# Designed miniproteins, single chains, part 37

Each design is a single chain, and the fold is of that chain. pLDDT is the mean over its residues in the fold that is shown.

## One batch from the design tools (miniprotein)

Design m1259
Fold by ESMFold2-Fast:
Structure m1259 (fold): chain A 64 residues (1-64)
Amino acid sequence: MVKLRVEWPESVGDEVDRILTRYVIEHNAVVERVGDSLYVTVPEEVAEELKRELESLGAKVEEI
């Protein structure tokens, strides 16, 4: 499992939520909000794909 910190522009919030919901359903991802930051825990096999999808929308993704 890999833990990612995600930040995004408000303009793409709905698209980000849609992507994260898909990963929760398909890959048992865990989404946590801590303060103003969102943390997503996913299997290592899909972490790079999730990061690319979110970054393509202008989101900032960092592995922690």
Scores: mean pLDDT 80

Design m1260
Fold by ESMFold2-Fast:
Structure m1260 (fold): chain A 74 residues (1-74)
Amino acid sequence: MEEEARRHLREGARALSAGDFETAARHFEEGLRLSTDPADRVGAAEALSVAYEQLGDPERSERYRRLAEELRRE
């Protein structure tokens, strides 16, 4: 589970660096769903906020930004 989650986070980061925000969002969503690691969950939520902002979805971007803030308080 965690290894699969981390694979998705790595692929998401790779896609984000390439400017492939749709692919990045898909991988970070799967990574967030599968991960139980607090730091990885925060990172995925922060990355999803950035990806959705770049995709022109400010409502979803803000939702993930708030999720990252909430997870950081754990």
Scores: mean pLDDT 86

Design m1261
Fold by ESMFold2-Fast:
Structure m1261 (fold): chain A 96 residues (1-96)
Amino acid sequence: SEEDREIYLEALKLLKEALMAILRGDFERAEELIKKAEELAKKLKDEELKKEVLELIEEVRELLEERKKDPENLEVLLRIIGLLLRIIGEILDLEL
């Protein structure tokens, strides 16, 4: 539905901002944004979109914990950038 697509888009935007917060070391902001995305996921009626958002949330949470453990890890940094670019691409596809 259009409502589910709007919720999905907002969840993607929150996860994009969360990844950007993780990159700059703002872990409190990242956790706040992830929690907001989790609340949006609960409102989704489409099971496929809900699954996609929940899987993205889990991936972002994993990257947050890895970044906290080793902030100098280049592999983790590249994974964060890669996921950020994937999410930006999906946002652009939904807005066009």
Scores: mean pLDDT 89

Design m1262
Fold by ESMFold2-Fast:
Structure m1262 (fold): chain A 74 residues (1-74)
Amino acid sequence: SMAELEEMKAQIEALIERELDAVEARDWEGLVATIQQLVALAQEMAKKFGISLEEAARMVSELHDAVVERRRAA
């Protein structure tokens, strides 16, 4: 459903925020763990919504760009 897709996108955005926080803190262990979770969630999203892994990765990339821009503007 669209609601499930929006929930998964929100989870991806939260992980991207955590990734960026880890980079700022130079927390390399936290960064690696967060990237692994992002990859797992992208794979789950691709499987659940019947899209390619490439398309799921593109969606994650677009969300990443949006989060980066939002943080820069704040």
Scores: mean pLDDT 87

Design m1263
Fold by ESMFold2-Fast:
Structure m1263 (fold): chain A 81 residues (1-81)
Amino acid sequence: PRREELLQRLREEANTRKVKTLEDYLDSKIRVAEIAGLEVLESEVEYDPETKTGSYKITYYDPREKRILTDEETFDLSTFG
């Protein structure tokens, strides 16, 4: 394969790993929230390959306080495998 094809494949593979890392982290956050008695309503993950920045957003309902909570976090994924 040509150098451009190899670079494209490496980029796609790296992006896939970074999204997978965010998804695993999101899953762990959801699990902790459920253990704490929160109901998860929505979850989303986004990865920006230009900045190598990943973000997630979780919306959950707290039945004790009867309110909706949002948890958002942004990560620099340039160092993550």
Scores: mean pLDDT 73

Design m1264
Fold by ESMFold2-Fast:
Structure m1264 (fold): chain A 98 residues (1-98)
Amino acid sequence: SVEEKKKKAEELIEKAKASTDPVVAMRNFLEAAHLYVEAALENPDKAEEYLKGLEKIRDLALQMADESTDEEDRTLYFITALLIDSAIRYVKELLEKR
């Protein structure tokens, strides 16, 4: 289950990177992030691995925002990165309550 979530998240990241449509890229990045969040919460002992996965997706979204010349595309990627960063902080807070 957790291994399947990680594999699906990696496939979604590749789809996002290959997409020419920022809305499709955003949807795929957010779905991948959701799977990593679930994996971190289901397997806290490996949470650092999944948090690194989330950080990588955030950083990719920021890179795509920086490389975008269209203002709407830039905004969508930047919002995507902010949402993922918020998820990272929330997961870290939950895990610190052990």
Scores: mean pLDDT 85

Design m1265
Fold by ESMFold2-Fast:
Structure m1265 (fold): chain A 89 residues (1-89)
Amino acid sequence: DLRKKIEELREKAQAALEAGDVRAAIEYGIEAVLLEAELAESQGRTALAEALRRLAERAREIAAEVDDLAELERRVNAAAEELGAELRA
């Protein structure tokens, strides 16, 4: 059931982003990432779970500090890309 909730939150995040609601997109994205961390932890994937929680925390920090929505989107995407590269290394 966690996987369905993650998919629903990702769909909501994408729909919000397409509608120009960057803050809602980031909030749904953070919720999805936190549920992914929970799923990873339940599978014994502790390193992945920890990395996902770090991404969620970084996204919240960026959202709290940045008023410009285009800059907010850019910085959150950059943080996600950096984490993706780290997890592939």
Scores: mean pLDDT 78

Design m1266
Fold by ESMFold2-Fast:
Structure m1266 (fold): chain A 73 residues (1-73)
Amino acid sequence: GPNPEAAELARKAAEAGAAGDAAASARYMQQGFEKSTTPGVANGARAGAELARAGDARGAAAISGMTFKSAES
């Protein structure tokens, strides 16, 4: 089902990652993991946070965008 809080956090993480702000992307995805109610959304949020912490802002943006779409479903 939809995860509206996780969706909003994933959207913010994708925007931060696209802007090159890996630290902000990591914070939003970590919060998204904590707000996730489904394993798929939680796994996406965790993967996005890990990429962002590794400095892969572009990868974090891509995973966050996919997590956003999943969380809205």
Scores: mean pLDDT 81

Design m1267
Fold by ESMFold2-Fast:
Structure m1267 (fold): chain A 84 residues (1-84)
Amino acid sequence: MEKSRKNLEEAERVMRTGSAEEAAEHAYKVGVENAEAGDFGSAGEVATLAMRRGRQGTPEEAKAFNEAVKRIARAVKEAKEKRE
C-alpha cells in the first residue's frame, strides 16, 4: 500500500518533468508493480497519466505511451485472474 502510493506520486512527477521515453518506461514499470501488488486503482491512475502525457507529444511518443498503457492493462488483468 505505501509503496504503490509512492510509485503513483513518482509517476506523477516523471510524467510532468521527464522525457517522453523516461516517462513511458517509468509508467510501465510502476503501473505493473502496483497491479502486481493488487492496487488496481493506482495502476489505473498511472495508465491514465501515461495516456494523457502521450496525447501532448508526437505520434511516435504517443505510441510509446500507448504501449505502456497496454502493458499496465495486461498486468491488471493477469493479477485479477490470479485472485479469482
Scores: mean pLDDT 80

Design m1268
Fold by ESMFold2-Fast:
Structure m1268 (fold): chain A 60 residues (1-60)
Amino acid sequence: MKSREELVEEAKKLQEEADKNNLNSNPEFVKAAKEFLDAVVNEEPLEVIEEKLKEVKKAL
């Protein structure tokens, strides 16, 4: 299982990829990214944060 810091770093790379491909206007990606950020801010268990990151990857 990846650490919280590793999951956040991976999310930053996905955000850079989304910016490059103009996916920030995709509702599914925006929703998944928001849910991931909310989970990180609310200090959810790492398993929940990892699952939310997986949804971000699927929406990309």
Scores: mean pLDDT 75

Design m1269
Fold by ESMFold2-Fast:
Structure m1269 (fold): chain A 53 residues (1-53)
Amino acid sequence: MTVVTDSISDEEIEKIKNDPSVDKVIFPRATGGSVSQAQKLQKATGKPVLVGV
């Protein structure tokens, strides 16, 4: 499944990492905060992360 979110917590990153049904995460708006969170999420989980779509 695809997760769409404007922000993500460390707890949510852990949840996404442990959920094999999550294929992709999308941050609809490119902000300084969302870009840094997207990078952290991708590094932690190895899953595709899109920003500003």
Scores: mean pLDDT 77

Design m1270
Fold by ESMFold2-Fast:
Structure m1270 (fold): chain A 77 residues (1-77)
Amino acid sequence: SEKEKLIEALNKVYDAVNEAAKEKGEPLLVLPEPRDVDEVVEMALAVRRMEAKLRGEELSDKEAELLAKEVRKLMES
């Protein structure tokens, strides 16, 4: 299902950004295993923000809002 693919993809990116953060001496993301749609959205936003930070970029409020909407849509499909 699209939900299962999304959660699998998020876990892979979460692991990858934490490995990159460790190599750069940045604090690791410590997130609980998501139990509901809101927690999946929070995980996606945290992962995307860390990914941007590791590239020397910032996630805009508009990009964050669009990502949250997309994640909710995929979780509700």
Scores: mean pLDDT 82

Design m1271
Fold by ESMFold2-Fast:
Structure m1271 (fold): chain A 55 residues (1-55)
Amino acid sequence: MTPRQKIIQLIGRILSLIGDILDAERNGASPERIAALQKELDKTVKELRKLMEEE
């Protein structure tokens, strides 16, 4: 997979995770669930940042 394809996939995942966080907050999900989604978002953003630095 090319770095561009990885970047596009990670951007899509970031958008999906942001949507999941907003949905969880609106539906009264537990703080633990929201924190887990935020951690996953942070990991994905860090992976995207690393790939963009390598591109």
Scores: mean pLDDT 80

Design m1272
Fold by ESMFold2-Fast:
Structure m1272 (fold): chain A 85 residues (1-85)
Amino acid sequence: MAATSVESALEALRQTALAMRRAIEQADSNPYWTREEVEAITAREIAELRALLAAGAPLPPEVQAEMERLIALVEAGASDEELRA
């Protein structure tokens, strides 16, 4: 198993996407952050994830597929359970 710095960064981004999705679901109860503000941050992070994919580093096919899956799920408004599956 080759856990490169790139693969470690991708796993960190995956965990970030999961955390941001949870934050959106909990945004309604946060007195300092609106759902719209959390969604705007999520959209920016999705753009950064897409930029990482576009940077053309040769990622293992499974890692690239997982990143694309997470981006698609976050964009589609998937639940935290779907992001974890």
Scores: mean pLDDT 61

Design m1273
Fold by ESMFold2-Fast:
Structure m1273 (fold): chain A 96 residues (1-96)
Amino acid sequence: SERQRTLQAEADRHLDEAIEHGKKAAEIDPEFKPQVEKAIDDLRAAKTPEERLEVAKKGQKIFSELAKKSKNGEAIYHYALAAKHLTEAQKLLEEL
């Protein structure tokens, strides 16, 4: 349906924004780059709404943990935004 297409497009936008914020955080704080790159790879590999929901849940936990562990304020900001976008994506994907 048109509504389902709109919800999926908005969820995909939030997933893409999470990836971009994750990339920026890893550039600023390379200590956690391997964990960030794996989370991004998992997000990119997900194809179905069900797969995207699963990786969004895992990614949200990872980025939330990295926001607590990082000592760089700019990286913390981007990790927190990545986690927030993944939380919003989860809500949209659960409505499909």
Scores: mean pLDDT 88

Design m1274
Fold by ESMFold2-Fast:
Parts: structure tokens; C-alpha cells; sequence
Structure m1274 (fold): chain A 80 residues (1-80)
């Protein structure tokens, strides 16, 4: 399972880098947050927490947002 986690972490790093390379990365995070809130009726409190996290991340600098998004998803991956 360590190999699967390492591959998933590498995939997450690439995804974060691709997102932050977009000039509209803040708008993308806003859209993701809105979609997470829309799913709250199905996914419950976790969807609300994800939306709040994404809304907070978009307020940060590009570098800080990248670090926060990666750390958050690594924590979720390690909890799974």
C-alpha cells in the first residue's frame, strides 16, 4: 500500500502544479468550492469542510495555496 500512496501523492503534486499554472486558478478553486457546497446534501459535513478549505485557499498567495491544498489532500489520503 506504500507504493500506491506514493503514486497518489505524486499524482496530487502534479495536479496542484497544473492547477496553479492556470491564470484563473482562483476562479477554479471558487468553482470547486461551490460544487462541494452543492454536494453537501449527499456528502454531509465533509463537503462543507472541503468548500470552506477551498474558499480559504483562494485568498492566499499562489505558493501558499499550493502548499495548503497539497497538505490538506495528503492528510485526507493518509486518513484513508
Amino acid sequence: DAEIREAALAYLRRGVEALLARPDWKDVLQGMAEQARALADVLGEQAIREAEFLEEARKKSKEQAGELILEHHVELLNAA
Scores: mean pLDDT 75

Design m1275
Fold by ESMFold2-Fast:
Structure m1275 (fold): chain A 75 residues (1-75)
Amino acid sequence: MTLEEKRRAAYEEILRALAEELGVEVPELPSIEEMRERAAELAIELEPSLSREEAIEAIENVVEALLRREEEGVL
């Protein structure tokens, strides 16, 4: 599994969790960039006090944490 595949899987997990929490449906998105944007939109719907930039940063931090866990499990 490549780093890009792991990152995509992390975004899919985040999107699924956010969609379930909000009771909305999220279709399969073609790019990581679109996944990031959609995750940020859903995060703002959950926490309206977040700016778009803060939401994106929070999502990226969760992705990095998931990737670090996977990296430690492989190493």
Scores: mean pLDDT 76

Design m1276
Fold by ESMFold2-Fast:
Structure m1276 (fold): chain A 73 residues (1-73)
Amino acid sequence: SPLDHFSPEQQAFIRELLAEIAAAVEEALREHGEAGLAEALEAFYAEFASKLSPEQQQTLLRFIGLLKEQAEA
């Protein structure tokens, strides 16, 4: 899985973030239609990066990159 490239601490952060944005994706579907996971994560990063530590920002960007690579495969 994409998570295999991350430390246990980074994996925990990604799992927590995915739980948070799952609710945001459901809300977006009600208001704005279908949204993909990578698109939801990019929107989250664009608006909320300043609320994340530099390490969390790097982890999120790497995860988004891996999701995009998997989508191309």
Scores: mean pLDDT 70

Design m1277
Fold by ESMFold2-Fast:
Structure m1277 (fold): chain A 65 residues (1-65)
Amino acid sequence: MEERLREVSARLDRLIAEYQAHRDDPEAVQRILEEIGRALDEQNRLAKELGLFPEAKPVEVEPPP
């Protein structure tokens, strides 16, 4: 599972590089942004499966000791 998360991260890096290379091409930029969105969705799913987001933590300042 960590390998798949790493794969998605590598894919995002490639997409960001493509975005940088083609930023003058709005059609390419739009396509790349869509692929980035899909990669982020997959990354989020994998992160949940790996337990990176365990039980919800309180958003308050540190709880009393």
Scores: mean pLDDT 70

Design m1278
Fold by ESMFold2-Fast:
Structure m1278 (fold): chain A 73 residues (1-73)
Amino acid sequence: EVESLYEKGLEYFEKGKKALEAGDIEEARKYYTKAVEYFTQAALKAVEKRDSEAAKRALELLNEAKKKLDEID
């Protein structure tokens, strides 16, 4: 389900934030990378189902996760 992939993305995105808060840059990078993968899958599934709202939400969080990865590079 799109929702399940989206929730997994959120879970890893929050783990990435927690790792950054703890100063663990490598763990943050790992978790944000997983968030990107799950949000990408959620966006793709939403597009296939022509669910514009779900696709937009997944793409917005995908962009946020990518920005976090860029910030820690």
Scores: mean pLDDT 84

Design m1279
Fold by ESMFold2-Fast:
Structure m1279 (fold): chain A 63 residues (1-63)
Amino acid sequence: GGAARAAALLQESGASAEQARAGVDALIRAGLTPDEAYAAVARGVEAGNPDGEVARALIRAGA
């Protein structure tokens, strides 16, 4: 669920399918659950900066 939805939001924001998958996979590898990865991406989309929010989530997760 959450990982696929996070990838779809990144693609809607202009990321390629490969970039979206890589970003979501990086969040999960950093220790986020799929639902937490979705929440981080959704907050970024709402703020108009999904890439910056993914980067902040990775920093918070210690990666």
Scores: mean pLDDT 75

Design m1280
Fold by ESMFold2-Fast:
Structure m1280 (fold): chain A 70 residues (1-70)
Amino acid sequence: MRSPEELQKLGDGGIETLRSLAQSGGVPEDVINKLVEKYEKKIKEYAEKGDEGGVAKALSELEDDLLKAQ
């Protein structure tokens, strides 16, 4: 999976999964929205470059930031 379209789908799916987990963990919605907006930009840039590792790294960083916000 290396096409920009497939990488964007991976990123979008990962964001929604992490958003749901963060909501369940008690992270405030405004904090979730700010972090998601930040990492959506990174994911889009990596996906456009065909950088699967970059998309995965951005999702991992989003997860870490959401865990720290609990």
Scores: mean pLDDT 83

Design m1281
Fold by ESMFold2-Fast:
Structure m1281 (fold): chain A 78 residues (1-78)
Amino acid sequence: SMKEKLLKKVYEYIEKELSKEKSLNEEQKREALKRLKEAADVLVETTPGSEEKVLAVVKAFIDKEIEEFKKNPTPPVL
């Protein structure tokens, strides 16, 4: 389906962008990857519009979340 193809492209984008982040250790990358994939699943399902619009929205979210993760890579205190 279109959504399955979108998810594949988004997952590849997340993995590529995180692989470039030398400031994050393997544990931090694993946690970021898990969180971003879970968020991508929801966004691809809930964002209306064309493939191009959905990809743009999801990529913008991923870019913002990676920058936030780089600034505060510690897990939240529960």
Scores: mean pLDDT 78

Design m1282
Fold by ESMFold2-Fast:
Structure m1282 (fold): chain A 85 residues (1-85)
Amino acid sequence: SKLDKLKEELKKLLDEKVKKLIANGHDEAFLNRSREDLFNSLFDPSSMNLSDDDIKTIFDSYIENLKETDPKMAKIVEELRKLQS
């Protein structure tokens, strides 16, 4: 499905971003946890014991942060949100 394709594209972009940050000396364990937390909040909210309102807040925060730092990833996340609505 289109949703599954966007999910895989976001995962690949997050993996690439994390690899670049690790290569530049950033904390690998912290970055891997942050990546998993973001991905789970978007695609497996039941694993996080969060309310629907908390999930929306996290989603909106990531979109706003990504708009300035990674506009391509922000567009993918926004498109995913529209497909899940």
Scores: mean pLDDT 67

Design m1283
Fold by ESMFold2-Fast:
Structure m1283 (fold): chain A 94 residues (1-94)
Amino acid sequence: MKPKKLSPEETEKIKEEAIKVAVEGLEQVLKTGQNQPDLGRRFIELFYSLPDLREQLQTAIELAQRIIEKTDDEKIRKILEEQLAKLKELLESL
């Protein structure tokens, strides 16, 4: 079966919700040192509900950019910048 095509508006809404949940979950883990299983589960559900690999990669790129913006750790920033470059190359290859 061909997957049902989501509208661009529905796809963007899912992306925004996934990024919001992931950022909130990460902030809570960093503040408390405890896993956030409910937020992690919601992120996974939203991320895998995206219609194709292109939309998933775009979501991962935007999430990485938001984490870079919030982190003061130069090592984490460097790792995320390297991963961001690879994700962008992969997106361009699709």
Scores: mean pLDDT 74

Design m1284
Fold by ESMFold2-Fast:
Structure m1284 (fold): chain A 66 residues (1-66)
Amino acid sequence: DEELERGRRDAEEKGVAVGKKIKEILEEKKKRGEIPTSDEELAAMTAEITKAASPVSRAVTEALRA
């Protein structure tokens, strides 16, 4: 029970950190003029950034490069 709650809190904290990184990446791209004007392309870019920033995607990427 307690261990399950700790795991849930850890996942939530990681989720918050991922969200912050996504916002920072989007703001940096906006400053560089790399953000597309179409809503569909922006949604696709956001989804790709979200996958790259997730702990799971990072673990897979690290494994492939190792």
Scores: mean pLDDT 64

Design m1285
Fold by ESMFold2-Fast:
Structure m1285 (fold): chain A 73 residues (1-73)
Amino acid sequence: SDRRRRSEAIGKAAVHLVNALYYESEDTPENKKKAEEHRRLAEEYFRGLDEEDRKRVREAAERSYEVQLELQK
């Protein structure tokens, strides 16, 4: 359904953004390439999303990244 596809796209875009942020935190050529790939994938999912859904992606990615940082103390 449309609702399911939209929710799935939001989740996948958020996962890719979180991975990009994670890889960007480490200064290696390999991680830079992985971060770039994840950002490109997130942009592909953004094509089908409106402004509100893009905000939801950003919020979900930020929450997940913050949780990961907290757990890595």
Scores: mean pLDDT 78

Design m1286
Fold by ESMFold2-Fast:
Structure m1286 (fold): chain A 69 residues (1-69)
Amino acid sequence: VPSKDQITQMKIELDLFKIGKAALQMVVDRMKARGVDPALINKQEEALKETEEIVKKMEDEVEKALKQM
């Protein structure tokens, strides 16, 4: 069973990853607006997708931890 401090730390880490995801989305949107090379845009979109998967896993872990308290 995770401690209250562990859950608080997990929430902080999740918030930081959510901020990172938002920043990466802004970069992708700006690259598209400026007509950057599609190959470079695709690479950033792959990084965004990986970040979305990490955020989802972290959200699931936080929810599971809260249910065990």
Scores: mean pLDDT 81

Design m1287
Fold by ESMFold2-Fast:
Structure m1287 (fold): chain A 76 residues (1-76)
Amino acid sequence: MELADQFAAEYEAVRSKLLPTYLSRQTTPSQRILVDQLVNTRSGLEAGVKLGLLTEDDKEGLQRVIDTLQRSLDSL
């Protein structure tokens, strides 16, 4: 199986698991945008880590983005 297919499969598996946990946080357009960005970033991070595609700097950078998006969502 090609690496790209493995990444896509893992990404979708993580995304499908995360989306239901944010159902109560999708009542406004702003919340929906932040949830989509947060779920997509978290899915990419988990899939990338599992497949060994990310450096320590990449992981730290993505985690900072996740933390920023989570704070923005929590402020709404």
Scores: mean pLDDT 82

Design m1288
Fold by ESMFold2-Fast:
Formats: C-alpha cells, sequence, structure tokens
Structure m1288 (fold): chain A 63 residues (1-63)
C-alpha cells in the first residue's frame, strides 16, 4: 500500500489533512513519531490516540 492510497481512504476532512501533515513531518522534516503526533494534536482537534495511529500508519508506509 502506498501513502497516497492511505490518505484517499481517509476521505475528505481532518484525518486526511493529518495524514498529509504526518507525511511532511516524517519524510521532509525528519521528525520522530512522537514529534509528529504532538504537532498534529496541536494543529487539529484529533485525540492523541487518533493522531498517533495516523502517524504510525504513515511511518509504516514510508518504511
Amino acid sequence: MDIARFIVSLGDGVKSVAASLAYYLLSVKGASVEEATKTIVDTTNLSEEEARRIVEEVAELLS
């Protein structure tokens, strides 16, 4: 599975935005999973658990 399919599978809205932001933070800025999770929680209204799940899924797809 590629990251684009994962983002599309989340539909339109905050989860898709969070996945796109996670991709940028992990792949472009070299942020850790914890740093990316915190940034997403701070910029969206997602719970820490939901944000971490999205970040971990994006990290797995980048491996």
Scores: mean pLDDT 78

Design m1289
Fold by ESMFold2-Fast:
Structure m1289 (fold): chain A 81 residues (1-81)
Amino acid sequence: SLEEVKKKLEELGFKLPEDTSKEEVLNLLNLLEDTVEGLELMIDGVLKALGIPADEVEERARKKLEERKKEIEELKKLLEE
């Protein structure tokens, strides 16, 4: 539900007005999803350009981005229900 999605976003540190609509929350989730995808592309592009092999920092960053992407997808699904 919308209220569950708002609560999860507040737990992540987002300060949402009490009157924030479902459409506004969806727009925020879309922006976050686009940001995560942009960061994934940037990591891949930078490492390829520099010829740097995958290291522990890159592996942790990729896992963290994948986890956040899944969280965003779950929140979008809850918002559609």
Scores: mean pLDDT 76

Design m1290
Fold by ESMFold2-Fast:
Structure m1290 (fold): chain A 98 residues (1-98)
Amino acid sequence: MPFPLPQKTIERLSEKLGAKIEKVEVLELKVEGNTLYLKLKITLEEEPKVSAEEAAEIFAEELKETAEEVTGRKVEVEVLEVEREGLTLYLELKITLL
C-alpha cells in the first residue's frame, strides 16, 4: 500500500507539533524483510513549538499506531535521523514488524 497519512493523523500531528503541516512527502521507501526504512520530508506552515527531536518522536508514535492498526501486528518505530531546515523537517525512520 502507498503510505498516505490519513487526514485525522495529519490533524493530530499538527496539534501536537503546534504548527500546521502543509505537506508530507516520502523521499525514500526501502523494504528489507519485516523492516521498512522511510525518509520523509515534512513542510510546515509555521515554526513548531517543539524541537526537531520531539517532532521526530511525535511522528514515530503516530506512524507506529497507524502501522499497528493497518497490519494487526506489533510494530517498533525507531528514529534514525532528524534534520530541520527552517520550516522543513527531514526524518529517517525504521519500522519493524514484530
Scores: mean pLDDT 80

Design m1291
Fold by ESMFold2-Fast:
Structure m1291 (fold): chain A 67 residues (1-67)
Amino acid sequence: EELLDLITAATLLANGYSKEKIIEMLVKMGVSKERAEKIVETAEANLDDLPAFLDKLREQLEKKIKE
């Protein structure tokens, strides 16, 4: 749930979307505004090492799928 939202927010930030637009999209998807803001802030805070952050999230998701 939050893991997928973080991947989405980080990917959109990396592609030049504004934080406001991403928050609006998450809210439309059923995430509360407060949670959406925290998700986007977390993704932004990890932009300095975004590849490592995304790899970590992807590995966690893969482990959940596999077992």
Scores: mean pLDDT 74

Design m1292
Fold by ESMFold2-Fast:
Structure m1292 (fold): chain A 92 residues (1-92)
Amino acid sequence: SIVDQGDIYMDIGRMMMTHSIDQQVAILRQLSDREVGAALLGLQMLGQDDRVRQIASRLGLSAAQVQALIAQGAALTTDQLRAIRARIQALI
């Protein structure tokens, strides 16, 4: 469901927020565009807009590039999101 997907995105965002900005950037550099999009969407859903802007700056991403990545992350199925959450959890 949409609620179940929202919970997974927010879980990803919470996992990211347990780490420093330097660690978050290092994790995101290991991810595909779609996985980065899911993590950025999770942070945005948690109201972490300042953190998303800091990450975008560190990764050299424009606002348009951030929105394109988030759109890719938003297109994921629930099973794909669970796999991405597990992958990110293994990296932290």
Scores: mean pLDDT 89

Design m1293
Fold by ESMFold2-Fast:
Structure m1293 (fold): chain A 59 residues (1-59)
Amino acid sequence: SEEIEKEAYELMKKLLDVEKYSETVAIMKTAYELSEKFGISLDEAMNIAKRALEKLKKE
C-alpha cells in the first residue's frame, strides 16, 4: 500500500543518511520494522524495503 511504501522510504532514508548503515543492513532493519508495524510477512517487507532503496537511488 502507499502508506507502507512511504514508511519504508522514510525508514530507509533515515537508516542510510542519519544512522549510516550499509544498504544490506538498512534493508534488513526496514523489513523487520515494517513486518512488526503492519503485520505483513518478512518476505513482503523485504521486497518493499528493496523498492524503497531503489527509489532513493533514483533521487
Scores: mean pLDDT 83

Design m1294
Fold by ESMFold2-Fast:
Structure m1294 (fold): chain A 90 residues (1-90)
Amino acid sequence: MEDFIKYLKDLSKRIEQVIKELEEVIKRMEAEGAPQSEIDRAKELLETLKKYKKRIDEYIANNKLPSFDELLEIRTVLAEAERFIERYKA
């Protein structure tokens, strides 16, 4: 149980880092005149990650476990956001 709560805390920190990186990417995209469709996609990913972080933090606070399906969804969106950030760096 403690090991899983530690996993959720580490996941929450990773989401927070990706949120910060994605916010900086969005600011650069807006400054550089990137296509509005790409900016909108990045903003949708950002809002989704913020919602997931809040849910994970609630699970941690209540000493509860998310479902496997919720974890898979969160990890999938996190990986998509990380790939989006990496693509912008390239």
Scores: mean pLDDT 85

Design m1295
Fold by ESMFold2-Fast:
Structure m1295 (fold): chain A 90 residues (1-90)
Amino acid sequence: MEAEARAAFEARVAAAREVRDALTRQLLEVGGTPPPEVLARLAEAEAVALPDLLIERGRATGDQALIERGEELRAAQFEAFLAAARAAAA
């Protein structure tokens, strides 16, 4: 069960990164003030992707505090994901 939950969580993070990248590209192409609906979807995707982005930035800049922050947030997101999955299974 936990291994399946981990795989589902990793798939969710990967999907969020793809959505973030696609919406970011769309916003760069449009220019100006983005529609509120697009900004809301981007913010949701970025919230899920943020821990991985912090870890990547920390590794690129040698900032251990950013890596630790990203790892903490990722662990917290996975715990929340497991709690939600367990609640749905009840």
Scores: mean pLDDT 80

